# Ledger of designs, part 32: designed miniproteins, single chains, continued (3)

Each design is a single chain, and the fold is of that chain. pLDDT is the mean over its residues in the fold that is shown.

## One batch from the design tools (miniprotein)

Design m9085
Fold by ESMFold2-Fast:
Structure m9085 (fold): chain A 76 residues (1-76)
Amino acid sequence: MDEIRREALEAARRATADVPGVTSVFVDIRDGVLHVGVSAESEEAARRAKEAAERALRPIAERAGLRLRVTGSVVP
């Protein structure tokens, strides 16, 4: 499980690296769900980062037997 968490965090960071305005990325595994949180400076950046993270993490979640939940938030 810890290896999956590490792989997911690395993948999320890589996927969002090309999205300007992303401030932080968080990964947690709870109750059979791979939770990914992305914080960004704007709603557009948050949306793009969320989409990029969803695409990158979907195969990881599927391989691990986890559901994927990605949330984007705007930092004021």
Scores: mean pLDDT 83

Design m9086
Fold by ESMFold2-Fast:
Structure m9086 (fold): chain A 79 residues (1-79)
Amino acid sequence: GKAVNREEAIKRLIEFVREYKARYNKEPPEGVLQGIAQGVRFISKSLAEAVEYAREIGEKGGLSEEDIERIVQYVNDLL
């Protein structure tokens, strides 16, 4: 629901992606991208909202456009 701490959840996902890239100096593997998609879908009320959160997390987290689109595809596949 809108009253949940979704802003904090999104912030934590952004920080996780940033820390992963900083620590390992590489793009997250497919399993991590799938996990992000599942997490985003879980905290979202609709598919459209999940896609918006996936793009925000990816962009602010520093993911490539290709990886962001892959997360979006995984979100759509969770129908």
Scores: mean pLDDT 77

Design m9087
Fold by ESMFold2-Fast:
Structure m9087 (fold): chain A 89 residues (1-89)
Amino acid sequence: MEVLLKLAKEGKRKAKPEELAEKLLELQRLSEAGAPSEEGHKLLEEIRENSGSVETIMEALVLLAERLGLSEADLEELRRAGRAILEEV
């Protein structure tokens, strides 16, 4: 969650949650495939520029979790973590 909070604070543009979810899913895929760090860093910078807000990032995470087929319990844990971050900001 630290990376997401940093992205929200450094984001210069508002992105739709769906767009961020697609970028996060691609970053996760690159990580699993052992892709070159340069590709991962480039995608992370794109996410950073488009994060916009903590709320948008949290919505994107929920959409990503749904696409990954996480259980309802895992989704609820992710929502709790997101609410904790929003309460601190």
Scores: mean pLDDT 60

Design m9088
Fold by ESMFold2-Fast:
Structure m9088 (fold): chain A 87 residues (1-87)
Amino acid sequence: SSEIPPAALISVLVSEEDGAAIAEFFKSLGIEGVTVEPTADGARIGLSYLALKKLQELGYLTEEQVEEIEKDPSLAAGYLREAVARY
């Protein structure tokens, strides 16, 4: 298994619209360590674990949701969409 350092990026595939909204949301909160790359299937979001922990500190994600994303990065798209809806 690949070792994931605490500062490593989690990569998830989202829709183009979700990618843009998530990037703007993180930027508006002043959270660094987020990348958005356009793809044929939508957008690829790169997230640091530090960025996820900042969302937890701000109350947009629960501790349990962050732990679930660490186990399955594909869950990040749904949880981040919900967080953006509260912005």
Scores: mean pLDDT 73

Design m9089
Fold by ESMFold2-Fast:
Structure m9089 (fold): chain A 68 residues (1-68)
Amino acid sequence: QMTADHLRAFRILSTVGPKRSDEELLNAVLRSNPAELLVQAAAAGRQFTTTGDTAAPVRELEAILQQS
């Protein structure tokens, strides 16, 4: 079941995460631990707002999504 945290993570990842189809990204998000995924997605968002660089957080998010 989709939680508010899943929706929040999806929104962040669609903006700053690796490029994927919305369906593929949503399925990966729903299979992930929502709390852990949200923490990593929020870290990527903060990195983007402070430095404009998301490369390192995006790689960490990619690893989490691949484990889902």
Scores: mean pLDDT 62

Design m9090
Fold by ESMFold2-Fast:
Formats: sequence, C-alpha cells, structure tokens
Structure m9090 (fold): chain A 74 residues (1-74)
Amino acid sequence: VKYLAPPEFVYEGTVESLEPITVNGEPVYRARVRLDSGTVVEALVPKEWVEAGLRPGDRVYVSLITKVALPAEY
C-alpha cells in the first residue's frame, strides 16, 4: 500500500534551551522545544532568530513532517 506523508504541520511549543553549534561551517543554534502535547523535540534555529531576541521560555512554532499512525489500543 502506498501512503503519502501529510504536508508539513506547525506545532506550538516553548523553548527549553538553546545551544550554539556549527553546521556546514555556519553558526546555528540547536533548540530543545517542549511542544504543547508534552513532546520534546530538537530543531535547528538560525542565528538571526537568537540575535533578534529568541530565548528559553519563548513560544515558537515548530514545523514537523509526520506520518499518521494510530496505536493498536487507545
């Protein structure tokens, strides 16, 4: 069966931490974000967002590509 992934969705969350890292020679930040669902995800944040004032405790939107999955029991 061929299943297509849904389009990228935006989830709301709170920044828990920001860590400066380097990816392909460019400075970026690795953010740990707690989504409103309680899930913690890691996302790369451009340096410009942190320079514009993004800090731990700020509300952000995280774009995720997810597969629709139902648990066997619920």
Scores: mean pLDDT 64

Design m9091
Fold by ESMFold2-Fast:
Structure m9091 (fold): chain A 70 residues (1-70)
Amino acid sequence: MMSIDELLEELTKEARKLLETKSLEEASEEFNKKIFEKAATLSEREATLFKMRALAEFTEVYLEKEIKEK
């Protein structure tokens, strides 16, 4: 079974791909779907922490892209 850190690594890669090919709105919707699918395999506490960390990673990827495109 994948660790939370491995799941976050996969989601970070997905976030980069989504933000390359989709608008922010579409990328965030797709990314949220993936978060919920992966979180369903975790305990409530782990799921909450995972969702928070995944959203932070998505935000960082988005901000890095915005800064580079300025």
Scores: mean pLDDT 78

Design m9092
Fold by ESMFold2-Fast:
Structure m9092 (fold): chain A 69 residues (1-69)
Amino acid sequence: GSTSPVSQSTTDDQMVQNAVDSFNSFSKNNNPQAMQQVRDTLVSQLRSQNVSQDKVNQVDNYMQNVIQS
């Protein structure tokens, strides 16, 4: 296990949380096809908003796992 967290700005965390919340809200009643579109849009948006690549990757992986479930 890790012993120390990686420092990240609160703004990045807020953007990540907003993306996850939006995806979760959308995914409750939508099919995998629609969820893939939302995932692509959210990842693109986070990247455009200068969110760190690590955070973007975490969100993308999370959404992929939800779609696959």
Scores: mean pLDDT 75

Design m9093
Fold by ESMFold2-Fast:
Structure m9093 (fold): chain A 73 residues (1-73)
Amino acid sequence: GGAEAEKYRKEAVELHKELEKKYKDKYGATVEEVVEENGMPLIKHTIEGLNGEEEIELAIEHVREKEKEKKEK
């Protein structure tokens, strides 16, 4: 339901901040929240100076695994 989607969105925002901090410190990257897919929020990041599709996919996968773990209590 919408309440679950909203909760995941808020968690994605928090993870966005963590990834932005981590990747800025290590890679000088930026992180953007993307629209929900299958009701789950995803995070996309961009690595400066790279064709960063693989890195973006890794960031999205990281968020998806994080959300999956939260459902496996």
Scores: mean pLDDT 53

Design m9094
Fold by ESMFold2-Fast:
Structure m9094 (fold): chain A 107 residues (1-107)
Amino acid sequence: AEEAKEELKKRVEEITKQIVSELNDMIKATKGFIKDEEEKNYAIDFYKVWAAIQIAREARKLAEEYAKKTGLDLNEMRQLAAEVAVETLEKNGFKDMVPLVRKEILK
């Protein structure tokens, strides 16, 4: 159903934005406390991996929920969730996280 697909897109966008907000808070805190550039970059890269895994897990859960609720194909729902999560990350300046998020949602 078209309505259920739009609801899935909105929920994936919302959870991706929430996790991105937490990631931005972690990045800001790290830049405030860690002055060494190499240590700072290492910590930020670690936070990005954590955030990517969390986004993928939540997007997969939503795709599974909507596939079950609607009877639509699970792989179609996962693909839709991946597209929305990726687009949301790119719009928020986290294009570097896209390959990991896409891989983890579609596995």
Scores: mean pLDDT 89

Design m9095
Fold by ESMFold2-Fast:
Structure m9095 (fold): chain A 89 residues (1-89)
Amino acid sequence: SNEEEAAIEILKVGLKYNNYYLLYEAYLLLAKYYEEAGDLASAEHFRALAEEIVKEKGKELEEQKKRYENGELDEALKEFEEIKKKYGL
């Protein structure tokens, strides 16, 4: 589906640039997709991965999120914005 494809593209960008906000957003999108599909086990798995990012990298995640919200886009956040536009997110 569109949402799964978008989440995978965001995940790849997050991994490429070591961007914790993008990893977090990708895991939440995957969790939502699987929850809506009725796959609660996969949804719980991806929510747990998102929670791990908050626990281990919460400060960096929050800083990267604030940059995105303020329109301060580095290369990772620019690719994220293009993915969001491509998938209507």
Scores: mean pLDDT 88

Design m9096
Fold by ESMFold2-Fast:
Formats: sequence, structure tokens, C-alpha cells
Structure m9096 (fold): chain A 65 residues (1-65)
Amino acid sequence: MKLATEAVGLPEVLPDEKVRELVERAAEETGQEVVDVEVNGDVVKITARTEEAARAIAEEVKRLA
């Protein structure tokens, strides 16, 4: 399967643990599965099994942050 990655800019720098909690919550709210999460300052990269899933999680993270 092809994996897809979407990048999200956060309004502030959060601790890695808080970012992971936010992504997990976004995945639960959208009913999607997260494959990987990479944090670099205020930018979060979300990897999922499809582009649609990665995009849905990324948009929900923006909404929650």
C-alpha cells in the first residue's frame, strides 16, 4: 500500500506528547488510522494509509489546535 503524509502548522509549539495526543484525538474524531507522526517545532507530519485519511486527520488537528 502507498502511504500518504500531510503536514500541519500549529499555532504554537507544543510538547511532543501533547502533539501525539492531539493527533490521536483527531484520528478518533475522523475515524481514521494514524501510521506515523513526526514533530518538528510547530509543524506536524501525519502519515496514513491513504491521502484521504492523512488529509482528514490533518484538517481535524488544525480544528482542535
Scores: mean pLDDT 79

Design m9097
Fold by ESMFold2-Fast:
Structure m9097 (fold): chain A 74 residues (1-74)
Amino acid sequence: AELAERQLRLLEVAVRGQKRGSLTEEELAELAGLSDEDFQLLLEFAKPIAEEALKNNESMETVVERVREALRAA
């Protein structure tokens, strides 16, 4: 649960930064704290959700919401 919440928070930070066109130093430091292993786990989990959202021409905010719902179901 804690790991999933941390990964979701980092994804939300990345999406928020992309929407603004820039990341703050605080956001960059938070993302830099993500290990390669945690990042790969997040990618594997999010990939099918992101691919479906892209196929449906949905926003990255929708991807985050779907990942959140999937993590709650797990």
Scores: mean pLDDT 61

Design m9098
Fold by ESMFold2-Fast:
Formats: C-alpha cells, sequence, structure tokens
Structure m9098 (fold): chain A 75 residues (1-75)
C-alpha cells in the first residue's frame, strides 16, 4: 500500500461516519469544499495513478461534491 493509498482509505472511512462527515463539512467553507472536490477529482482522473487510488479518490470526490450540493440546495 502506498502512503497516498493509505491516506485516501483513512479519509474515506472517516467520511463514511455520518458524525465525522458532518464535522468535516462544517469545518470547511464552500470554496474549500470546491477546492477539495476538484483535487480529489483530478486524482480520480489521473491515468498515472493505480486503479485503487483513483477509485478511492473518486469516492471521496463524490462525497465532498454531494455535501457541497446539499449546502447549495439549502441556501
Amino acid sequence: MTPLEKLLKEELERLKDPAAYQAFLDSHTDEQLRSLAEDYRRLANDPSLPPEVRKLAKEIADLVEQGLADREAAA
């Protein structure tokens, strides 16, 4: 397991906990969430990275994008 793969696995497992996910969203501005989603989406689309890393990055990007969309819909 690469250091990046380990980091992404730990982040994804944290975001799967509803309380941790909500705390994560509350700790970030909309601009910060957009930046994070963009960064994870770039990793998900990077063909030089292993498939496992791209899959983890995609799942995190999807969760961050969902949280941002939910906040924008509530405004």
Scores: mean pLDDT 82

Design m9099
Fold by ESMFold2-Fast:
Structure m9099 (fold): chain A 111 residues (1-111)
Amino acid sequence: ISAEEAAELLGEARKLAGSSDPAEQLRAAELVLEAAKSPDPGVKGGAAVIAGELLKSPDPEVQRLAARALVEAAKSEDPEVRAVAASMAKIALDSPDPEVRALAREAVALG
């Protein structure tokens, strides 16, 4: 997707991530993961921040998608974006879900 399209996805994800509705949080996590695949460092950085907030969701699927988004953001060529993604991933290191913990460790190792 284009950087402009990815920025639009982040805008929608930011609105949904603040919702108490698990279905809206799940949609936010899907959008954030898609945006995190953008080569644009500003988009990846924005995706990492929103993913960090979504890791606080009680829904394990939301947490898994958010952790995957942090791994994608941590693959950035921009060291500041990698550092942000790794920092946000530290929130997930104490997750009861072993898949979330494994993804968090991968993102931290990449930053």
Scores: mean pLDDT 82

Design m9100
Fold by ESMFold2-Fast:
Structure m9100 (fold): chain A 56 residues (1-56)
Amino acid sequence: SLEEAEQIALEAAEKYPNDPFKAAVEARKKLTEMGYSDEQIRRAALLAGLKALELR
């Protein structure tokens, strides 16, 4: 679901605070393994990166 993809993105950001690249890669990896579409993966990876920058 969209909510599940967003939750995974937030968890990736929390795992790699202030490292937007690693947060985005983690979210992409998990969602790819779960069979999400390329567009959903891209959106979640962007969210993870942005949230990692905000977390400090």
Scores: mean pLDDT 82

Design m9101
Fold by ESMFold2-Fast:
Structure m9101 (fold): chain A 81 residues (1-81)
Amino acid sequence: MEEARKLVEEAEKLESKGDFDTAAKKYNEAGDIYLKEGRYEEAARMYEKSADLYRKSGNDVEAALSYMKAAIARLEAERKK
């Protein structure tokens, strides 16, 4: 998945330079792509990363929403097993 991988690479670069809110958004977008493709564990990981970065940038509402998305993706990954 070229699109999801590109978003992760962009997010990692943004995170490394301290642009946590933009990085969080890119991780969230990558998570949405993984979720659509049924890759629930990758989706959950992306949403967890996004939530942590939103929290670091002070975006508490976006962080909470991303944690909820991660929890749902984790539940789906568990159901798929």
Scores: mean pLDDT 84

Design m9102
Fold by ESMFold2-Fast:
Structure m9102 (fold): chain A 100 residues (1-100)
Amino acid sequence: KPSLEELKERLLRGNENFKAYLEEHVTDEEVKKKALELIDELDKRIAEAKTFEELIEHLEEARKRLQELAEESTDPQAREMLLLAAQQLDDMIKEAREAA
């Protein structure tokens, strides 16, 4: 099972890739800005997490916010991307719970 540090490193790398994808592919500047700000906040919380429990809490909040942003978005491409990111966070939450 991954250590807390290994899981944090994988999450931060995944978020970096997602931010790059948002910058290249999302043309809705308002949605892009909100998504980038959300991921930047999540990156800080991931880095600060000292336990699996803290990490899971931050991931659950970010997943919820990504789903809410997707529901507010009228751009189908942005919606699909935000929902995919939320699903990836859900998978990581499950992995973190099993590692805890």
Scores: mean pLDDT 85

Design m9103
Fold by ESMFold2-Fast:
Structure m9103 (fold): chain A 75 residues (1-75)
Amino acid sequence: SSAEERRQQIIEAVNAAMRAITDKDSKEAAEHILEVARLGAPESLVRALLEALRKAFPNDPVVAETEREVERLYG
């Protein structure tokens, strides 16, 4: 079903974001976090991913930019 397909897409995007964090790729991690948000995942899940991004890349401007885009999507 389309709902099951969307859940699978969210799971795959979350896994991709976490892999990118492990691989030290802040831009790729941010792109996958925004994909999770656009797929309509709960705000709490996206906020948890943003916290992981911020902790992994505390001085990377991609973090603040991604936080602003997430606020725009849920705002």
Scores: mean pLDDT 88

Design m9104
Fold by ESMFold2-Fast:
Structure m9104 (fold): chain A 75 residues (1-75)
Amino acid sequence: SDEHWVETLEQLLEEVEKVKELVKSSDDEEFKEAVKKALEDELKKLEQVPDTPETKPLKEELREKLEELIKLIEE
């Protein structure tokens, strides 16, 4: 099921980029706090994804992007 996890991680990477643009264009603090909570939940879910040669680099990239977006929201 490495292909399943790779596809899932690639989709999540695309979704994070879209969410980042929404956060950058929004002045709604309630929306940003809701996004932050969702990102923190995704970080927890990411730890449940198996480490394989195919998934590990995508997991590391996704973790970094999620953490960067959380910091962007916190300023």
Scores: mean pLDDT 83

Design m9105
Fold by ESMFold2-Fast:
Structure m9105 (fold): chain A 66 residues (1-66)
Amino acid sequence: MVSTAVRDAVINGRPVKVVGHLDEETGVTTVTVVDARTGEILLTVEVDTRDFEEAFKKAIEELEKK
């Protein structure tokens, strides 16, 4: 089973959508950060966590560093 969560965020003045897909069987959350205006994929990361907040925090931190 796959659970999905979406968070709106602003990173470096850029509005983005942070989309998480949790594979509940494996406990891996795939996070995709998308530009909210253009739909461009800015980052995709896999996080070994069932916590969407933890996964989103890690994805946002990685995007801010790049």
Scores: mean pLDDT 79

Design m9106
Fold by ESMFold2-Fast:
Structure m9106 (fold): chain A 104 residues (1-104)
Amino acid sequence: DERRQRAIEAIEEAARETAARARRGMREIGMSDEDIDRAVAEIEAAAGTIQTAVELGRDVVGTARLMGEVVAGTMIELDPRAEEVGEEVRRGLEEAGRRAAEIL
């Protein structure tokens, strides 16, 4: 289904943009490279989970919201200073899900 492929690509693009902004924000607050790489890996894993929801015809928006909460929580556990960056990541992943749902 060409719409599913476009939705998957929209999630990947939005997640890439979100990860790039998060990496910058985490560097600005002085997080370690190790913790930044862990947080970015979590954003990428979350994007993969949202893409799987598209492939399986599941609730894409609900999955994106849940994944955003999970990633934000993980970032705060890595560094409490990451609360604001984590909230930006949550919004970015929710946006990825909304874009995908609009295509489907």
Scores: mean pLDDT 89

Design m9107
Fold by ESMFold2-Fast:
Formats: C-alpha cells, sequence, structure tokens
Structure m9107 (fold): chain A 89 residues (1-89)
C-alpha cells in the first residue's frame, strides 16, 4: 500500500482555496516557458522549472510538518510561481 504524504481531503481544500489564482499563474508560466522554448532557450527553461519544483516541494513539506497553515502554503506557492515567471522573462 502506497502511503500518501498529504491527506486527500486537505489537498482538495488547498486546490479549492487557490484553484482560480493558481490556474491564472499556471497559464502565465506556460506562456513564458513556450516563449523561451521558441527562442531556443530550452535548457534555461528546464533549469528554472526544476528550481521552482524544488521550492514548491519545500513549501508542501513545511505545510505537512505543521510549520505553515494551508493559506500560508498556498500564498507562498503563488509567490514562487510569480518569481519563476519573472525569471523566464
Amino acid sequence: MEPIDIPEEELEELEKLGEKHLKELEEELIKEVKKLIEEGKVEEAKKILAELQEKLAEIVERYLRGELSLEEAVERMKELIEEAIEKLK
């Protein structure tokens, strides 16, 4: 049996809380990534995305440890995605 690191109910609440704003940020992130790929900067885009993924994982781990509330975790994730978008420009 594969244990989940986060309860499904809490994950669903996080998704609902941030769904609209996260979708808007994901759309902007995808747009900037596509732009870099079209410019031939595929490795630069990969590096920025890998750094974002690592930082997002750290926020999730801090939330699971009780160091962050759900609202604080969502806000920090939004901030990290916005920073990644700026780095892609």
Scores: mean pLDDT 74

Design m9108
Fold by ESMFold2-Fast:
Structure m9108 (fold): chain A 86 residues (1-86)
Amino acid sequence: RLPTPQEAIEGRVRDAVLDILNGDISVQEAVDRISKRYGLSRIQVVSLLKSELNDLLKQMPDSQQGPLRRLIEELDRLREQLLKNS
């Protein structure tokens, strides 16, 4: 079964979250890559990344939630910057 465009985006967002947490890419690089690849606004990509992180938080013990919470805060700051520059 071929993934739908939505399933493909969800997979890419999940991979991007892992790449950011591993230090392989920056938040800005991940947002720009996904935005360009799928024709989404940067604000839409930030929302998708935050959704994935919130889903991961529900599955993680408190001791492992610190990096995920920091990344959500960074995404919130980026969203505010994007709204200001629009």
Scores: mean pLDDT 81

Design m9109
Fold by ESMFold2-Fast:
Structure m9109 (fold): chain A 91 residues (1-91)
Amino acid sequence: NAKEIILEYFREELEKNLTPEQVERWLELLSHYTPEQMLERLKKAIEETKKAIELFEKNKDSLTPQEIARINRAKENLKKLEEVIKEAEKS
């Protein structure tokens, strides 16, 4: 069940930074997408994020420690998201 795998991933990620009420609100919004729409949007987001990371890394010497930490988190999130998409496509 692709949609359940994707929504579970988002629950885990949202729980790291949002209150339970905010998490449920976001998951409700996401639940209105079809699995196909979710996968298409996630794949586009991955490509845009990869391009953004590459641009920031080209200027790494001008970045603050906080910006570098955000880029590293974005890389981790990207890797996790790619695995979630692969798992959803297998289900």
Scores: mean pLDDT 77

Design m9110
Fold by ESMFold2-Fast:
Structure m9110 (fold): chain A 69 residues (1-69)
Amino acid sequence: GRIISSEEDVELIDSLLEEANLPLEKKERKFIAEQLYSELKGKELTVEKIKEVLKSIGVEVPDDKLELI
């Protein structure tokens, strides 16, 4: 996995969320990417951590969609 350490990682997370074809608008996706960056700064990006952060901010994503990240 990748370690989240820079603002460039926000754009990476946004791109991964878009590639996973989540039912999110661009503005919502950017907000989620910024939240994931804030929560995962200095930590390795894993599917499990993405699930935990999304759940904590009230976003429910099916497991099959997250395997694309």
Scores: mean pLDDT 68

Design m9111
Fold by ESMFold2-Fast:
Structure m9111 (fold): chain A 60 residues (1-60)
Amino acid sequence: MTFTPEQVERAALQLYLEGKITPEQVKALGRIARERGYITSAEIAEILGDRAPEFLALAS
């Protein structure tokens, strides 16, 4: 499953404002998505760990 930079930005901003992810995680997600035009669910899981399911639900 893949996500666009726009989907990543919206989901990352939401979780960041809720205090659930770090600024470093937001930067990593945004960098990968913008540089390639997409990010995979596996890469999101690698960066976010236990928070990945919440992010994937918001980005879908």
Scores: mean pLDDT 85

Design m9112
Fold by ESMFold2-Fast:
Structure m9112 (fold): chain A 104 residues (1-104)
Amino acid sequence: MSPLELLLEAIRLAADPSASLADVLRALIDALEAILAQPPSAETRDLGIVAASVAVGVLEREGAPQDVLDRARAALSAMEAATTPEAFEAAMRRLIAILEEIIS
């Protein structure tokens, strides 16, 4: 699946009240990893920020611990502030690690 298709599926699951938190976070991880696999571009940056924003919103909605929320928000802010592909990818990898920690 393309990064856009994976992101749209993650958004669909995030809006589905019958979807488990684990299923939503796995779909977001899959979308973020697919975005990381693409060459850096403005489009992949925009997709990554959307995916990260959805992830933070899901964690807020589900009442994630404050430490987890602060770390996820910091990763999103770092992605938004990144001026190099390397900084953007490092911030996105930090977010993926946080989401993986929650579902482990």
Scores: mean pLDDT 89

Design m9113
Fold by ESMFold2-Fast:
Structure m9113 (fold): chain A 75 residues (1-75)
Amino acid sequence: MAELEKAVKEAIEKVREALKDLSEEQIREIEKKKREELAELEARMKAAAEAGDAEAVIKAGEEAAELIRKAAKEL
């Protein structure tokens, strides 16, 4: 439990850090352009969390944060 809870918090924090300097308009544009990729990563995070796979949760969070940062540079 503790490892999974920590992994979920780390994944959420990574995504928050990627989003915190973005406006709501920029976030909406990223969601539009990367909708399918973001949905896939969200599904992976949920599946990993339900399976208790802390490493997979952290990995999905890292990939989501990286995707958001790359998309933000393309705006």
Scores: mean pLDDT 81

Design m9114
Fold by ESMFold2-Fast:
Structure m9114 (fold): chain A 50 residues (1-50)
Amino acid sequence: RVYSEEELKAAEEASRILRGERPFDHGNIGIINNFRKDYPHISPEELLEL
């Protein structure tokens, strides 16, 4: 799939949390959950491998 710039920016924000650049607290978990809901075809974990 070709990702839009908006999709990539949202995935990058989720990936920052998964990389430990932000605390894994309730608010940041909410960001990841919202990302998975809005972009279920994109795995933020896969972006950690880029």
Scores: mean pLDDT 67

Design m9115
Fold by ESMFold2-Fast:
Structure m9115 (fold): chain A 94 residues (1-94)
Amino acid sequence: KIEVEITPEIEAKLREALDLLSKKHNMKQKLRLSDLPPEIRTILALAAQAGLDVETLAKIIDYLLQHKWNEALKLLRDAGVPDEVLEQVEKLLS
């Protein structure tokens, strides 16, 4: 059971990333954290907890929503996410 504590700071960072992504794609409605599948929310919380910036998180959300798992994993690795976290992400995408 993967438990990630979504602190108010992490939630705020993820909201900024979703706002950035919504603007980039000219979405009619803003994406909300609650609109994301639980697996994707967990992955994003892990990435935010690992210290990724808003712009990188927005790119990861974009890849995950497009089911581009390999691109998302590569971006997480290139951004310096620890191997233990990458293994958890890979398990969630299985």
Scores: mean pLDDT 78

Design m9116
Fold by ESMFold2-Fast:
Structure m9116 (fold): chain A 65 residues (1-65)
Amino acid sequence: SVTAEAAALILAVGGVVEGIFKSVRFEGNKITLEKAEYDPEELKREIERIESLAKEAGLELVIKE
């Protein structure tokens, strides 16, 4: 089974590959995602999914414009 931490990281990296996010940075327990120019509703859904998993894993999520 994939852990919530692994799932959050997979979705964050996958979002960069797909072009939903411009970048992802990992520092200790912190994930920083930089928004790309993408469909606002899809972007919001992906952020909410990652945020839910990050909270479950005890990780801090920071969103940059």
Scores: mean pLDDT 84

Design m9117
Fold by ESMFold2-Fast:
Structure m9117 (fold): chain A 90 residues (1-90)
Amino acid sequence: SPYENVVKALRDMIDEVKENENASEEIINELIDRIIDGLEKLKEAIPELKPLLDKTIEKLKEAKSLSREEKVKSAIEELEKLTEEVEKIA
């Protein structure tokens, strides 16, 4: 299922954020930008996910304005919410 591949990609993104929990704010911002780019590419591959992906992309962009700790927490929370929503429609 294309949704199974999306769920895997989202879990990989969550794991990458967790692995970089203690990284500098600059590295965390760069990681969030790469995740946003990945989500934009998923929108092209699976257009029916566009509303969910757009919402998460907006929240991740907002997270970049937060403190380092809030930024990591928000990124993980929003990606976990997205993963749960995708799993419900898979």
Scores: mean pLDDT 87

Design m9118
Fold by ESMFold2-Fast:
Structure m9118 (fold): chain A 89 residues (1-89)
Amino acid sequence: MGARVTVTGKFSSVEAAKEAAKKAEEAMREVPGVVGVGGSVTETPDGAVATVTGVAESEEAAREAAAKAIEAMKSVPGTTSVEGSVEPL
């Protein structure tokens, strides 16, 4: 069964959020069984929020994608928090 992955990070700047979204999308796309990836960045008064969503053919692939995307976002300087979720489809 397929699954949806959502990873959301908070960042001190729009630049950091854009870099994090790009790295998280790249990390998700490298996971076998991930069939779709998209991301967005929203500016906030305190910086920015980046959200990356993936669709995977299996829950296992979705969990791996979430883990890699979270790691990718946390590697960016200016990251204040990162959360991930996996929802079965």
Scores: mean pLDDT 85

Design m9119
Fold by ESMFold2-Fast:
Structure m9119 (fold): chain A 95 residues (1-95)
Amino acid sequence: MKQEKIAKLEQEGAALLREFEARPSLSNLELGQYAFRLMKGQIEKAKIEGKEDIIIKRLQEEYKLSEEEARKVIESDEALAKFIEEVAGLPVEVE
């Protein structure tokens, strides 16, 4: 059910935040993988809730993307990884 999937994504996000807070320094690869996993979870949750437009708007406002560019970022894991690499300069490995 949608609610169970949302709860799992929230639990995973909370676990990632705890892991990040427990580690005072991260390598660029670890930081990139952390950002990827966190953003992927947020995108999946927004898609389940029908709130992709909120994420698209945030990407447009924060990173000066067009609506088309923002939609491409959330389309696939590969597109999200490329976005993180281009904007933050952090390496990301897609599983």
Scores: mean pLDDT 76

